# Designed miniproteins, single chains, continued (2): the designs that were tried, part 102

Each design is a single chain, and the fold is of that chain. pLDDT is the mean over its residues in the fold that is shown.

## One batch from the design tools (miniprotein)

Design m7540
Fold by ESMFold2-Fast:
Order: sequence, then structure tokens, then C-alpha cells
Structure m7540 (fold): chain A 89 residues (1-89)
Amino acid sequence: PSEEQLEADVALAFTLILEAISKLYPDASPEDAKRLAERIEEFVKRLEELLGPKHPDVALAYEHLANIYERAGDTEKAEEWRKKAEEAR
């Protein structure tokens, strides 16, 4: 894809992540949280590939994904993504 199209895709992915996180807190069920976390993880991995793991926006995405996995009861994945967020900063 073109550079402009890639930037648009990255912006869309970031927007979807932020929107999904806002909807997940505070009232989402554990089942909804798990499904949402899995979808967000896919976008976060794409952001990491496009922007690099040390980009500030990627660090924030890692932090939010960790919080979502914690809400879903997946403590192992929550700790994994939180550690990546710390390493990115």
C-alpha cells in the first residue's frame, strides 16, 4: 500500500483501539472484555510493526491493552503487555 494509505490505516487502528478501550471500561462483561482484548491485540501488533515498539503511541496502546486483558481475567497477557509498555518508554 501507499505511504498515505498506511498512515490512514494506522490512524484508524489507533482510533478503534481508543474507542474500544473507552467502551470496555468500566462496565464490560468478562466475555466482552476478552473478545475486545483479542481484537485490539491484533491492531496493536500492526501498530508495533508500522511505528516500532518504542513509539509513544504504541507504548500507550500496550498500556491500554494490558488493562483490558486484566479486566478479562487474563493476568499473564496483561503482565506481558504492561512490560512491553514499560520497555517502550
Scores: mean pLDDT 70

Design m7541
Fold by ESMFold2-Fast:
Structure m7541 (fold): chain A 80 residues (1-80)
Amino acid sequence: MDKRIEDTQKLIEQVKKQMEYWSSISKNSEKVKEEFELAIKSLEQAKKAIEEGNLKEASLHVSRAVGHILRAIGILVDEE
């Protein structure tokens, strides 16, 4: 549905903004950027699954994206 696709696109844009911000201030910018890039790819796969009507597959891709975001946060926290 258009609204779910639009919401997923907005989430992708938000994650890209977070990637730019955190990679610019992180001591491990390359690793942080890599994890956020993997999250963005997973969200793009989720968007495609929504377009195909496969909500179960979309949910799995969102879960993978969250996992990559949590790894990026873990890298940032370990820098303290």
Scores: mean pLDDT 82

Design m7542
Fold by ESMFold2-Fast:
Structure m7542 (fold): chain A 60 residues (1-60)
Amino acid sequence: SRLAELGREAHRRDAAGDVDGHGAVGAEILRLVREMLENDVDDPVIRDTRAGLAGLEARA
């Protein structure tokens, strides 16, 4: 998925020390995750994200 591709790109830029590029990809990931969550997109990364958020809510 595009979200998984962006995640790999973020890790690559972080490993390369590209702080600005890592930040830009991170912002794009957050925008897409928000859109996909709102539109109930069937994506494994979004399913994992929902599970993670539920875990954080249980601890907060």
Scores: mean pLDDT 71

Design m7543
Fold by ESMFold2-Fast:
Structure m7543 (fold): chain A 95 residues (1-95)
Amino acid sequence: SIDETIEEAEKLLEQAKEALKQKDYDKAIEYVSKAVELIGDVREQLTPAQRERAAKLLEEIAELVREVFEELGLPEHGRYVEETLLHYAKELREA
């Protein structure tokens, strides 16, 4: 179901947060990339409540990606990716 897909994406974010705590930046990015892909796959089928849930997830992913790139010494790149994901979250809410 779509709710199960969003739950899987939320679980991937929790795995990414754990990877970041361990400074496993490659795994953190791999997990959030998969989470964003899952949301993309169901984007056109989301109800308003599911769009709000997915938008909040994308906002948390945006924060995590910014932190990863800051720790890698690439803060400007991190801000650019964060802005892109925050724009995607806004588009989901406005749909």
Scores: mean pLDDT 90

Design m7544
Fold by ESMFold2-Fast:
Formats: C-alpha cells, sequence, structure tokens
Structure m7544 (fold): chain A 93 residues (1-93)
C-alpha cells in the first residue's frame, strides 16, 4: 500500500506539471479505490486522507481546465501533503 501512495504522489506531480487534467482525474479515481481498500482494512484515518487527496486532485484538474495553473498547483500540493500524511499512518500501523 505504501508503494501505491508513492506512485500516486508522483502521478499527481507529473500530471499537474504537464497540464494533464485527464491524468489528474484518473489519479483521483484510483485514490478513491485505494481509500476504499484502506477502509476495508480498518485504516480509517488513512482512508479519509487519501479520499481528501482525491478531491483535492479533482480540484486541481478543474483549475487546469479553467486555465488557472497557479491554483491547480496549489491544490496538487495539498493533495500530495494529504498522501504523505496517509503514508505516515500506514507505516506506523
Amino acid sequence: MVEKLEETRRQIQEHAEAGDSEGLREAAERMKELADEFSKNGLYEAADLVYQAALLTEMAAESLDSGDYKTAREWAERAVEALQRAKKIVEEA
């Protein structure tokens, strides 16, 4: 699971830098699936953080579609921070 969090973090950064809103939306859907997996395993706090990261990533995609690249970057950075907090919880479990 930690490896999936790191892979997703890289995908968010790469898609945000490339201006790829579709890639960000795909990453968000994968994060929702991962949050479901964490909930199924009793990792509720990590699941909530990954789900928050998914929503933040969707906001980044919407900002890219509107041409607001600065706001998109800020949402992507917040999504990455949420994933890093989720990773810490999973590693301590």
Scores: mean pLDDT 85

Design m7545
Fold by ESMFold2-Fast:
Structure m7545 (fold): chain A 82 residues (1-82)
Amino acid sequence: SSLEKSREIAREIGRLLRKIVLLEMYVAAGYSVEEARELALRGVDLPPDVAQEASRRMVRTPSLSKEVQDAISELVKETLEK
């Protein structure tokens, strides 16, 4: 019972983290924060070549502006409330 509930919570956290990563990757790939948030909420994956370039940029120059932080907060709210 307790273990089963913990596993379900872990899956929910995993889904949320995946959406946050998608948001950050879209922003790193050059999408607007607003577009990145919408695409991440819908779970739309980047094309592999774009995802690879975004990952490279995130490693070299991580960009967590206030705008991106606010978008992550809204993404968290929408994911956890739905």
Scores: mean pLDDT 72

Design m7546
Fold by ESMFold2-Fast:
Structure m7546 (fold): chain A 77 residues (1-77)
Amino acid sequence: SDEEVEKLLEEAKKASTEKYIPGSKFDEVAKLLGISLETLKFYDTDRDGKLTEKELLEAVAESRKIDVLEELLKLLD
């Protein structure tokens, strides 16, 4: 729902920059979200090869794949 998307975007604003998904796992993240690897790379706004918790939550909100959020959060290191 739009309410769940808005909640994720608010959580993204408060998300820690200490936790991230390494670039080696981007293919797995893209597959879980049902988007292309190229699309996922656009969420790496700093182009540092790391997907922060903030960027991950924004990708989940955009793809509307809230049901896979828990699985994606397990990939954060």
Scores: mean pLDDT 74

Design m7547
Fold by ESMFold2-Fast:
Structure m7547 (fold): chain A 92 residues (1-92)
Amino acid sequence: MVPLSLMEKAQQMAEELLKILEEDEKAREEMIEELEKYKDDEYISKAIEAIKNKEYELAVAYWFLAAAKQAKTAESKEAYEAVAKEYLEKAK
């Protein structure tokens, strides 16, 4: 079971990321530049493509899938995967 506090923190991060991607063109460009350093990760590559296609919910989902792969604890991994699934559903 994922602690509620970890889920709430991950959801807040996702909401903040989505808002930045929707509202700030320069932040989108800077994020693409930063993410391109890690484009060998399949989910980071998909997140970059989603940002370029203006599919921001999908971009958030792929970023959290990449974060889940790098998570240091099982609980953080589960929280990030749960948020990714939520945003994949929103993108449909």
Scores: mean pLDDT 83

Design m7548
Fold by ESMFold2-Fast:
Structure m7548 (fold): chain A 70 residues (1-70)
Amino acid sequence: SALTEKKVKEVQEYVETVIERAKEAGLSEEVIEKIKEVGKETIKKAKENPETPLEDLFKEFDEKVAKVVE
């Protein structure tokens, strides 16, 4: 559906923004790769679970990324 496509695009754009900020902050290539993997998981969840709110997807992504960068 159009709503699912829009949600997936918003998740993809959010993930890309976080990756670019991590690169600008000088995080290691290893950490950036881990963030990319978390992003792939979140995008897959958005595609497979169209009922999941955007805010829940962003929160889960942020929590997983926070654990990776510590």
Scores: mean pLDDT 84

Design m7549
Fold by ESMFold2-Fast:
Structure m7549 (fold): chain A 107 residues (1-107)
Amino acid sequence: SKVDQEIKLNVLLMSAGGSLLVVRQMLKRLYEETGDPIYEEFIREVEEAIELLREAQRTRDLGVLDELEALLTRMIQKAIENNFPQTLIQQLQDALHLVQTARELLQ
């Protein structure tokens, strides 16, 4: 039913938001511990991802979800290249998977 699809969509996007908030907290801690400007850059990128997610939750716009997917994909690649903690990389990958699943549900 349409109601069941909306519930599934809301749970997926809410769960993606939870993962991004965990990433933001981990990045803030890494920045406090190291002073490395890469973590400050990533904090800005995760805040952009959270804003795109909130827009997708409000609008159901596939273009916004595509932009969010592209941003998360770039963040994951850069986090791997810079040897970020595996737990942080996993949270970003979980967020990407949830966003991709939500996008497929909206097609």
Scores: mean pLDDT 91

Design m7550
Fold by ESMFold2-Fast:
Structure m7550 (fold): chain A 132 residues (1-132)
Amino acid sequence: SEDDKLLEEMERLVEEARRLVEQGRAEVLELIDNGASKEEIVAKVREYNRQLTDIYQEIISLMRENPRATEEDIAEFERLRQEIGALGAELIAELEAAKTPEEMKAAVERYAARVLALLEEIRRLIEKLKNS
């Protein structure tokens, strides 16, 4: 059905976001290992955060078009999206405050793990809509 196509598109966008988080983690860790400046590392994090924001905007648009999505479902997605945004800001602050490459890597790894967990919650929200 048309509704099922919208849900499949949302699932594809969540998988795209997950791949961007994994790619960004790998790329940022490589910059740290190669002795890149904090400014360069933070700029790369901001670049990935912008791409992720674009994907989240597409997901919310599709949710609003889906008649199975309630205002409560949309609010839950917005809550998860805001948590991901707060983690992105926290990562930038931790990277700027870090005194060693090891501290920077630890911040990146914590961020990636936490965001991937929130993306899994978004995937479960979409799965709930499929079963409605």
Scores: mean pLDDT 88

Design m7551
Fold by ESMFold2-Fast:
Structure m7551 (fold): chain A 96 residues (1-96)
Amino acid sequence: SKEEARKKAEEHRKRMLESIERHSREVEPGVYSATRESVEHMLKALEHAEKAGVPVHIPPLVVDDDSFEEFAEALGVPPETFRGRTVEFLEGTTSL
């Protein structure tokens, strides 16, 4: 149901924020380094939010040289895809 999808989106968003608090470094005020766990929960939150037809606010996350391997693994792509690249996830975007 849409209600179940909304609840799952909220649960994954909460887990994303908890992962950011525990494992991410603050690169600049309000901007955090992406980790595999935070990206996995971000993607699931976005998927369930789309099924529910509701927007999800994603805080700014960046992939840097220290975290690109975890980010690549979370997306199921080769690590070299993000090597030497800083990529920012903005509100409501699933694209790099």
Scores: mean pLDDT 68

Design m7552
Fold by ESMFold2-Fast:
Structure m7552 (fold): chain A 81 residues (1-81)
Amino acid sequence: SAELEAFKKKLEAMKESLIKLTEELSKTVPGEVAAELVVALAEREKEELLQEYKDNPEIVELIEKEYPKIVEEVRKTALEL
């Protein structure tokens, strides 16, 4: 659906923003601390999105599938810095 495709693009943009935030924060704090702060933000955003889209099971499934991957990539990015 058009809504699913639009959400996939939004989720990809959110992922890139979180990775960039991790890189920027790692300039001023240790990478592990930067990762924890960004992961906490990502978890809050996940909860907000799950509430917003609770009546759309396809988007809920996409959020549940993709957010763990985003968290892993944030942590991996911090470890590589």
Scores: mean pLDDT 85

Design m7553
Fold by ESMFold2-Fast:
Structure m7553 (fold): chain A 71 residues (1-71)
Amino acid sequence: SVEEAEKRVEEVLKEAKEKVRKAKTEKEQQLIINDASAEVLGIYVEAGLPEEGLKKSEEVRKELEEVAKKS
């Protein structure tokens, strides 16, 4: 369901934000961001919501890139 996918995405985002803050290099931050974005897309695709997954993965990428800029 959308609600279950959103809950999983919030956990992925929370974990990824902490990993980005702890990353020692920009390259590590980019790998974390790419991994989290792909996982978010996968969650929505598995839930039967690929179009929403594309939009949400883009939102997650943008949010994590902002965290990386402040780290």
Scores: mean pLDDT 85

Design m7554
Fold by ESMFold2-Fast:
Structure m7554 (fold): chain A 61 residues (1-61)
Amino acid sequence: MEKEKEEFLQRAIDALRAAAERFSPEKVRQLMDDVIENLELMGVEKSDIERLRAEGERILA
């Protein structure tokens, strides 16, 4: 993964962790799905999207 792409994904993961502290799991999952939809529209690779989804599920566990 390019450094810029890795930094962007890490920031997204950090934002989901922060949201999990403030919002219900249901709301955080909705925010995660919204982020993933936007990343798909921007042409981010499926492997990177899968990584973000997996990390989001770990945060909510």
Scores: mean pLDDT 76

Design m7555
Fold by ESMFold2-Fast:
Structure m7555 (fold): chain A 85 residues (1-85)
Amino acid sequence: EVAKIEEKFEELRKRAQDLLAQAKAAGDAEAVALASEALELINKTYEAIKNGDGNLTPEKVEEDIEKVEKLLKEAEALLAEKAAA
């Protein structure tokens, strides 16, 4: 359902923005890069969905969401390590 996809992208975007702000505050360049890549992928995939890209399959959207979640998890792990050091 389109509404659920939009809700998921908004959640991921908010999470990426929060992580990016935290990474910048911590001075963690690696976490900044990961959060930025996640945000770029979210925006790219959402724009493709919005434009009705006929080459974009449900499977591809799912892969992109998984990629984003993995990047965000890696950024969170780096920030946790930085806070512990």
Scores: mean pLDDT 79

Design m7556
Fold by ESMFold2-Fast:
Structure m7556 (fold): chain A 71 residues (1-71)
Amino acid sequence: MEGAVLEIALSVARHLLKQGKYDEAAELLEWVAERSTDPQVRDLIRKAAEYAQQGNVDEALRYLDEASKQL
């Protein structure tokens, strides 16, 4: 179940963002984006990764939540 694995990975990324582990969260989000077949979901996750790298947790979580709703 590909979607379930990706949802678990996004949940882990949320946890990393909340812990201030921005580089680890961004790396995991990029890993999920590479495995996302839906271009819209991929773009949302890549945006979450960009904001994670900037330390913008609020925007990163917003894009991550939007991507999760589409999985």
Scores: mean pLDDT 82

Design m7557
Fold by ESMFold2-Fast:
Structure m7557 (fold): chain A 82 residues (1-82)
Amino acid sequence: DEEKEKEEIERKKKIQKILEEVMSKADASGREKVALDILEALRKAGLLDLEIINQIASTLGLPLVDKSVSVEEAEEILKKAL
């Protein structure tokens, strides 16, 4: 469903903008802690997926994970890179 896919993309773009604003407000030493807090909050809400993990990684300047990697493995990779 193209309409549903479009809405999902827009939601993810909004999440990315929020992440950028939060991360730009944090000092360099606080960025990793904020990212970990966001990951935990998204996981608990059931909103954590590979695209969101890659958006967080991109915002922090960390390596992106391939879409073939599981959400659990992607989260572990991101946490190790922080």
Scores: mean pLDDT 71

Design m7558
Fold by ESMFold2-Fast:
Structure m7558 (fold): chain A 69 residues (1-69)
Amino acid sequence: MGDLELVRKAAEEVIKEAGPDDKATLAVAEKFLKGEEVDVDELARELGVPVEEVQKAVQRVADAYLRLS
């Protein structure tokens, strides 16, 4: 994603839009906010959610990044 400031801002916006029960979205957004790498398969296993749910969370952050760019 390159621009760390825009990535963090995108993650913050996604966290604000996510409900407290949206574990995949919150976990993905928090990793981007901290500048951590997101391993989709590993994170899905750790959270006990489908890989598709984590992929959608990553896409949500990417969409927010594009809106801010």
Scores: mean pLDDT 79

Design m7559
Fold by ESMFold2-Fast:
Structure m7559 (fold): chain A 87 residues (1-87)
Amino acid sequence: DEEEKKREEERKKILEEGKKLKEGFELAKQYLEQGKNEEAIEVLKSLAETSTSVVKTPDGREVVEALWFDVKSDKIELLSVPLPPVV
């Protein structure tokens, strides 16, 4: 059915966007581990234009979070990267 095919195409697009978000978060984490905070922030800014939120933890730290639906495991995954403190 055309409607179901359109729905599956939309789902595939969401998966591609989710994959880009996940890869971006992994890249940002790598940069943070390497001490490349500037590059990590650039990646996170690029992701913020797609669908991310900056959340303040109870400890007053800021993290960038995104929810991604993993169709293979049929589960929702939370992607999060702590922002480096800037003074």
Scores: mean pLDDT 61

Design m7560
Fold by ESMFold2-Fast:
Structure m7560 (fold): chain A 94 residues (1-94)
Amino acid sequence: SPLIERLLRELEEAARRGDVERAVRVFRQLLAEAPILSDEQEDRIIGIVRGSEKTRDALLDLARQRRDELQASPYLDYSVALKIELAFLDRILA
């Protein structure tokens, strides 16, 4: 997806520059796209989140917040999309 490749480049650039607000915004957009991410794209996102010292804490905090929201969601049991997002968040936080 051209959108996913653009968001990945934006996340890499924001993380490299230590632009926490931009990194959080772009990461939130990528989490919403979890059902259409390839395994390679997921691994790339995980690498950026964990490897970027200036943005890591903020991105991991967002991942924990979103995981907790999904675990509390009454929609989780019947949403394949939310289950895929939760599985991706679990990989990020592992």
Scores: mean pLDDT 90

Design m7561
Fold by ESMFold2-Fast:
Structure m7561 (fold): chain A 72 residues (1-72)
Amino acid sequence: SVQRILERFREEIRKLAADPSATGGRIGEVVQRTLDELSRVLTPPELTALGREIARMVGEALKESGRYRLVP
């Protein structure tokens, strides 16, 4: 379900934000994989709306770690 995809995404992003070896490329890969999974079950307008929520989740996780330079 969409909720499962988003929960998994939140956990992966928080783990990457806490990982000192993580790169913006690794974060970009997780974002792209999540968008690809969502595109299989959502229409383009729905995907656009959730894209905003995904960006918010990335920003929130990186804010907690002070690592905004990892944004892809």
Scores: mean pLDDT 74

Design m7562
Fold by ESMFold2-Fast:
Structure m7562 (fold): chain A 108 residues (1-108)
Amino acid sequence: SVRDLILFGMHVLALSGELFVAVQMVKRGLPVPESELQNIQQLAQDLLNFAKDYVPPELLKKIQDLVQQFLEAAKNMDAETAEKLLDELTELLREMLRIVKEKVDAEE
């Protein structure tokens, strides 16, 4: 449904925003609070749980694995790795949105 597409888009926007903020903090030499790392993990889990009925399992696993790598890089203050993982996650999240939209458009 169009409602599912809108809700999915909101989940993607929320996760993407928090990932971007974390990268900017690490690039400035500021430690990302543990509460924020937990928030990113929860947002990712919520998004993946929402997407499980629309998106292939292999894509969900790839995103989950990259989120875990991102959290480790952010915790270790590895700005270069965190930024690279943000770029990879952004592209995969865009692919997920395309898949969800295609399935919604196919369902009358």
Scores: mean pLDDT 86

Design m7563
Fold by ESMFold2-Fast:
Structure m7563 (fold): chain A 95 residues (1-95)
Amino acid sequence: MSPVERLLEILMRLNDLERNIDNLSPEEAKQKLEEIVKEAIALFRELGLEDHVRRIEELLKRAIEALKAGNRQAFLDEVGRIRTVLVEALGRLEA
């Protein structure tokens, strides 16, 4: 699978998480987001995108803290920022 295809699948999984957030427990949402971000970090490291790794790790920590606080909107805001990092990486691969 190409890096572009892998990144598109990661984006699809993130979109699925957001669409299904009301059907997930906080623990399930945390686990799914951690799995998605883990795959993104592995891809970014393979591509030498060290700044994207640091940004997405920080955003994951913030999303998890929002989830622990019961702040659904703050969690979704951080997930949106994670999507922005993924879209920026996709733009670099498609250039």
Scores: mean pLDDT 87

Design m7564
Fold by ESMFold2-Fast:
Structure m7564 (fold): chain A 74 residues (1-74)
Amino acid sequence: MEKEDEALIELFRALAEGKPLDSLTEEQRKIFERIEKYREKAKEIAEKNGLPDEVNVESLARQLLLDELIEKKK
């Protein structure tokens, strides 16, 4: 979790600075891929519940990511 939190912060920083995706580290790329996967799931859930707004999708994606991290910690 701690290492993934650091990689997540670095990823957001790199994206905010306009860094190209091919310049990301392997760890940052894996985090980005997981975020995109959760966005996809969040969109499906939001559409099922009639809440397709971007803010709801982002909130759901974050919740799904946190739920996976918590479950891995057991």
Scores: mean pLDDT 65

Design m7565
Fold by ESMFold2-Fast:
Structure m7565 (fold): chain A 77 residues (1-77)
Amino acid sequence: MEGDVVTFEWQVSTSQAGKATLVVQDRDGTTLASGMADSNGVAEADLVLPKGTHDLRLVLQVDGVTVAESPVATVEG
């Protein structure tokens, strides 16, 4: 598949390090990628995006509970 890898990042609090999961969703709430926060409090998720524009949203979960959501943003692949 032709596409570029895009890394999404969310800075979490120290108390959430190693417990937070960043979820990348499309406009309809379908999960496309996810990643856990590291010991430095950065949650990262990598997604291969095909060429063109995509409407994406970030959701931060701690222990399976949604604690933060971004608005939908247009991202170029």
Scores: mean pLDDT 74

Design m7566
Fold by ESMFold2-Fast:
Structure m7566 (fold): chain A 80 residues (1-80)
Amino acid sequence: GSDLDAAKTALLSLVLSLKNSSGNLDMDQIISSLEDKIEELKEEGNEVAASALEKVLEIVKSNSDKDEIISKVETLLSSL
């Protein structure tokens, strides 16, 4: 539904940003952007999308390799 569409849009944007990044990732910026989006979704009452993005935030925080992050995020996106 529309709730998951917000999560899918955020995940697609993240994957595209990661794939188009040349050189080292600004992990702090990625984490901050995800945290801001999670807060926005919670304020909108979209707990389903917020929970999906919290899983993405955990993936980003638990992994430092760009290709591994992309793979795990794409897998999560495919399951939504």
Scores: mean pLDDT 78

Design m7567
Fold by ESMFold2-Fast:
Structure m7567 (fold): chain A 72 residues (1-72)
Amino acid sequence: MRERAEALGREAERLAAQLPPEKLAEVLARGEAVHRELVEEIARRGPPSQEERDRLLLELAERVLALLREAL
């Protein structure tokens, strides 16, 4: 699970390098908002397990990749 999130994160870094700084800042702000929402939802259910945290990282990485592709 974590290895997939890392691979997606590296792909996101490559896409981010292709964006102008203004668009990159917008994508980062949207990614941060998504991350906050996901963390808050999980926190309401009690402390997350390691597997739940790994799933959160994977979902976040996938959503950030989608935002980066939309911004290109």
Scores: mean pLDDT 74

Design m7568
Fold by ESMFold2-Fast:
Structure m7568 (fold): chain A 57 residues (1-57)
Amino acid sequence: AEEAAKRAREGAAEAGASEEGVEKAGQGMYDLALSGMSPEVAADLAYHDAKLAAEEA
């Protein structure tokens, strides 16, 4: 859970997301990891998803 949240924050920050956007990306992935997704897979998906979302914004 924490690894996925960290990767989501890193991806969003690298793409230039606001501080609020970075935190929301982390929280969303933490919740997904708690739902039973593999932590490593969740972390990788979080990083790429957050980065793509921030680039589109």
Scores: mean pLDDT 68

Design m7569
Fold by ESMFold2-Fast:
Structure m7569 (fold): chain A 72 residues (1-72)
Amino acid sequence: MKEEVIEALEKMLNATPEQMKEILRDLLKRAEAEGAPQELIDFLHTLLELVERGEVEQARLLAKAYIDYLKK
């Protein structure tokens, strides 16, 4: 799952807001189905809420920070 999360978030960095919501909703369904840590699920919900509110730049910055964290 870790590599799938990184790939999905990296795609999101260059996506339209509508594509970002689709990517995040798909990733959330997979994370919940695979029993991912609650911290990851909560983070993905936060990103989705930011995109839905039009705070796209903030969502991208948080996604990039999380990608960098996961690559460690």
Scores: mean pLDDT 84

Design m7570
Fold by ESMFold2-Fast:
Structure m7570 (fold): chain A 53 residues (1-53)
Amino acid sequence: MIRYETQVVGDRTHGTVLREENGEVTILVSLSGKVSPEEVLEKVKALYEAMKL
């Protein structure tokens, strides 16, 4: 299963694409910037679609 997460650290938001399978969690893509959580989430999803790990 693919999951999307965002975390705010100070003025920056981190967006992460994760794969969860059989209790294992793998980070596929991470992106951060001085933008809203929604904007980071959209950008990290687009990046994942382009790169496809």
Scores: mean pLDDT 78

Design m7571
Fold by ESMFold2-Fast:
Structure m7571 (fold): chain A 92 residues (1-92)
Amino acid sequence: SAALLAEYEKNHTPAEKKLIEIANRMARAVREKKVVEGLDEEETEELLKAAENGDALLALEVMERLAEKHAEPEILPEMLKLIEELRKEVEK
């Protein structure tokens, strides 16, 4: 629905949208146990290892590297801040 897409656009910053996109690609790689668009073989292997071991910190490290590779320079600082906030929640 165009209305649902417009509401998603209103409720999320460009950095949050890009981070959600990366998170969805990561989730797909884990679910399908294969390389997906935007992840290389090494990133996919580390992510599968993180999932098998319940290593949320390793998963966030992969997410940070993907953000650095795929984010526009103007949104990258906000994405890195969001990842750091997620890391702090995991470490509690």
Scores: mean pLDDT 81

Design m7572
Fold by ESMFold2-Fast:
Structure m7572 (fold): chain A 86 residues (1-86)
Amino acid sequence: MAEAQAAFARLAAAANARKEEVLADEAIIEAARAAQAAWEAGDAEAAAEHAREFYRRLGELLGLPEEAEIVAEAIVAQTREVAAAA
């Protein structure tokens, strides 16, 4: 998905440039932990929801809400595809 790859690259570059702000944002860290915990517990639906919230908050912080939405949709679709194949 060329659009998702481009969006991810922009979001990742912005996050790396402002990583201290990202790491200081409690909501971003909480959403990331929740997504990982749900994925490890086998709850793909909860993992997808927490991943969507993580990217939404990250996009708001970095001023890249459209790129964050594109990445979140790609991650949610991939999470559901993996769960459906398992």
Scores: mean pLDDT 80

Design m7573
Fold by ESMFold2-Fast:
Structure m7573 (fold): chain A 90 residues (1-90)
Amino acid sequence: SMEERKKRLEAISALDKFIQNKDFSEFEALVKKYFDEKTQKEIMKLIKELRKLRDEYDAAVKEGADPETVAALRRKILEIRNKLIEIIEK
């Protein structure tokens, strides 16, 4: 439905905000509001991985790691984002 589509877009927007700003609270609240317990557990597992990758990315940037290392971490973050979007879009 159009209402279900709006809920999914809102969740994806909050996910992108989390990836950009590390503000996870809005995305977590929407996940708990819009998705069943089984889907919440799957999403939260991927978010745990995403948080670790974001911390590794920030550390690499801060320490002046080579561009290839930074790019590899960015690709891994995007891979988790794509998996999350696939779950949300179902």
Scores: mean pLDDT 83

Design m7574
Fold by ESMFold2-Fast:
Formats: structure tokens, C-alpha cells, sequence
Structure m7574 (fold): chain A 61 residues (1-61)
């Protein structure tokens, strides 16, 4: 939901646009786009890549 996207963006300290881009990469099924998006979000947020991926997958469930 929009509220869940806003909440996670705020929690990670990133823009909603950045978070939506990462979610789009995960939905694409392209492993390279997914890896790059997760790594970029991890660097921007300071959260480990594995935790970022877990939080994004929870949003898609």
C-alpha cells in the first residue's frame, strides 16, 4: 500500500521514489537490476543488503 511504502521510505531514510524504484527492480525478475537496487538502497540507508531485501520482499507479500 502507499502507506506502507511511505513508512518504509521514512524508516530507511530514503525518498519514496527511490523505494519505488527498488520495488520495481524486484518485480522485474531481473537479478542484476534487483542486486543493484538492493545494494544502492543499502548504501543510502546504512542498512545491510540482506535486511533491505527482507523488508522489500515483505512489502511485496
Amino acid sequence: SEADIRALARELGVSEATLRGALAALRSGNPTLERVAVADLARASGVPPAEVRRRLLALLA
Scores: mean pLDDT 84

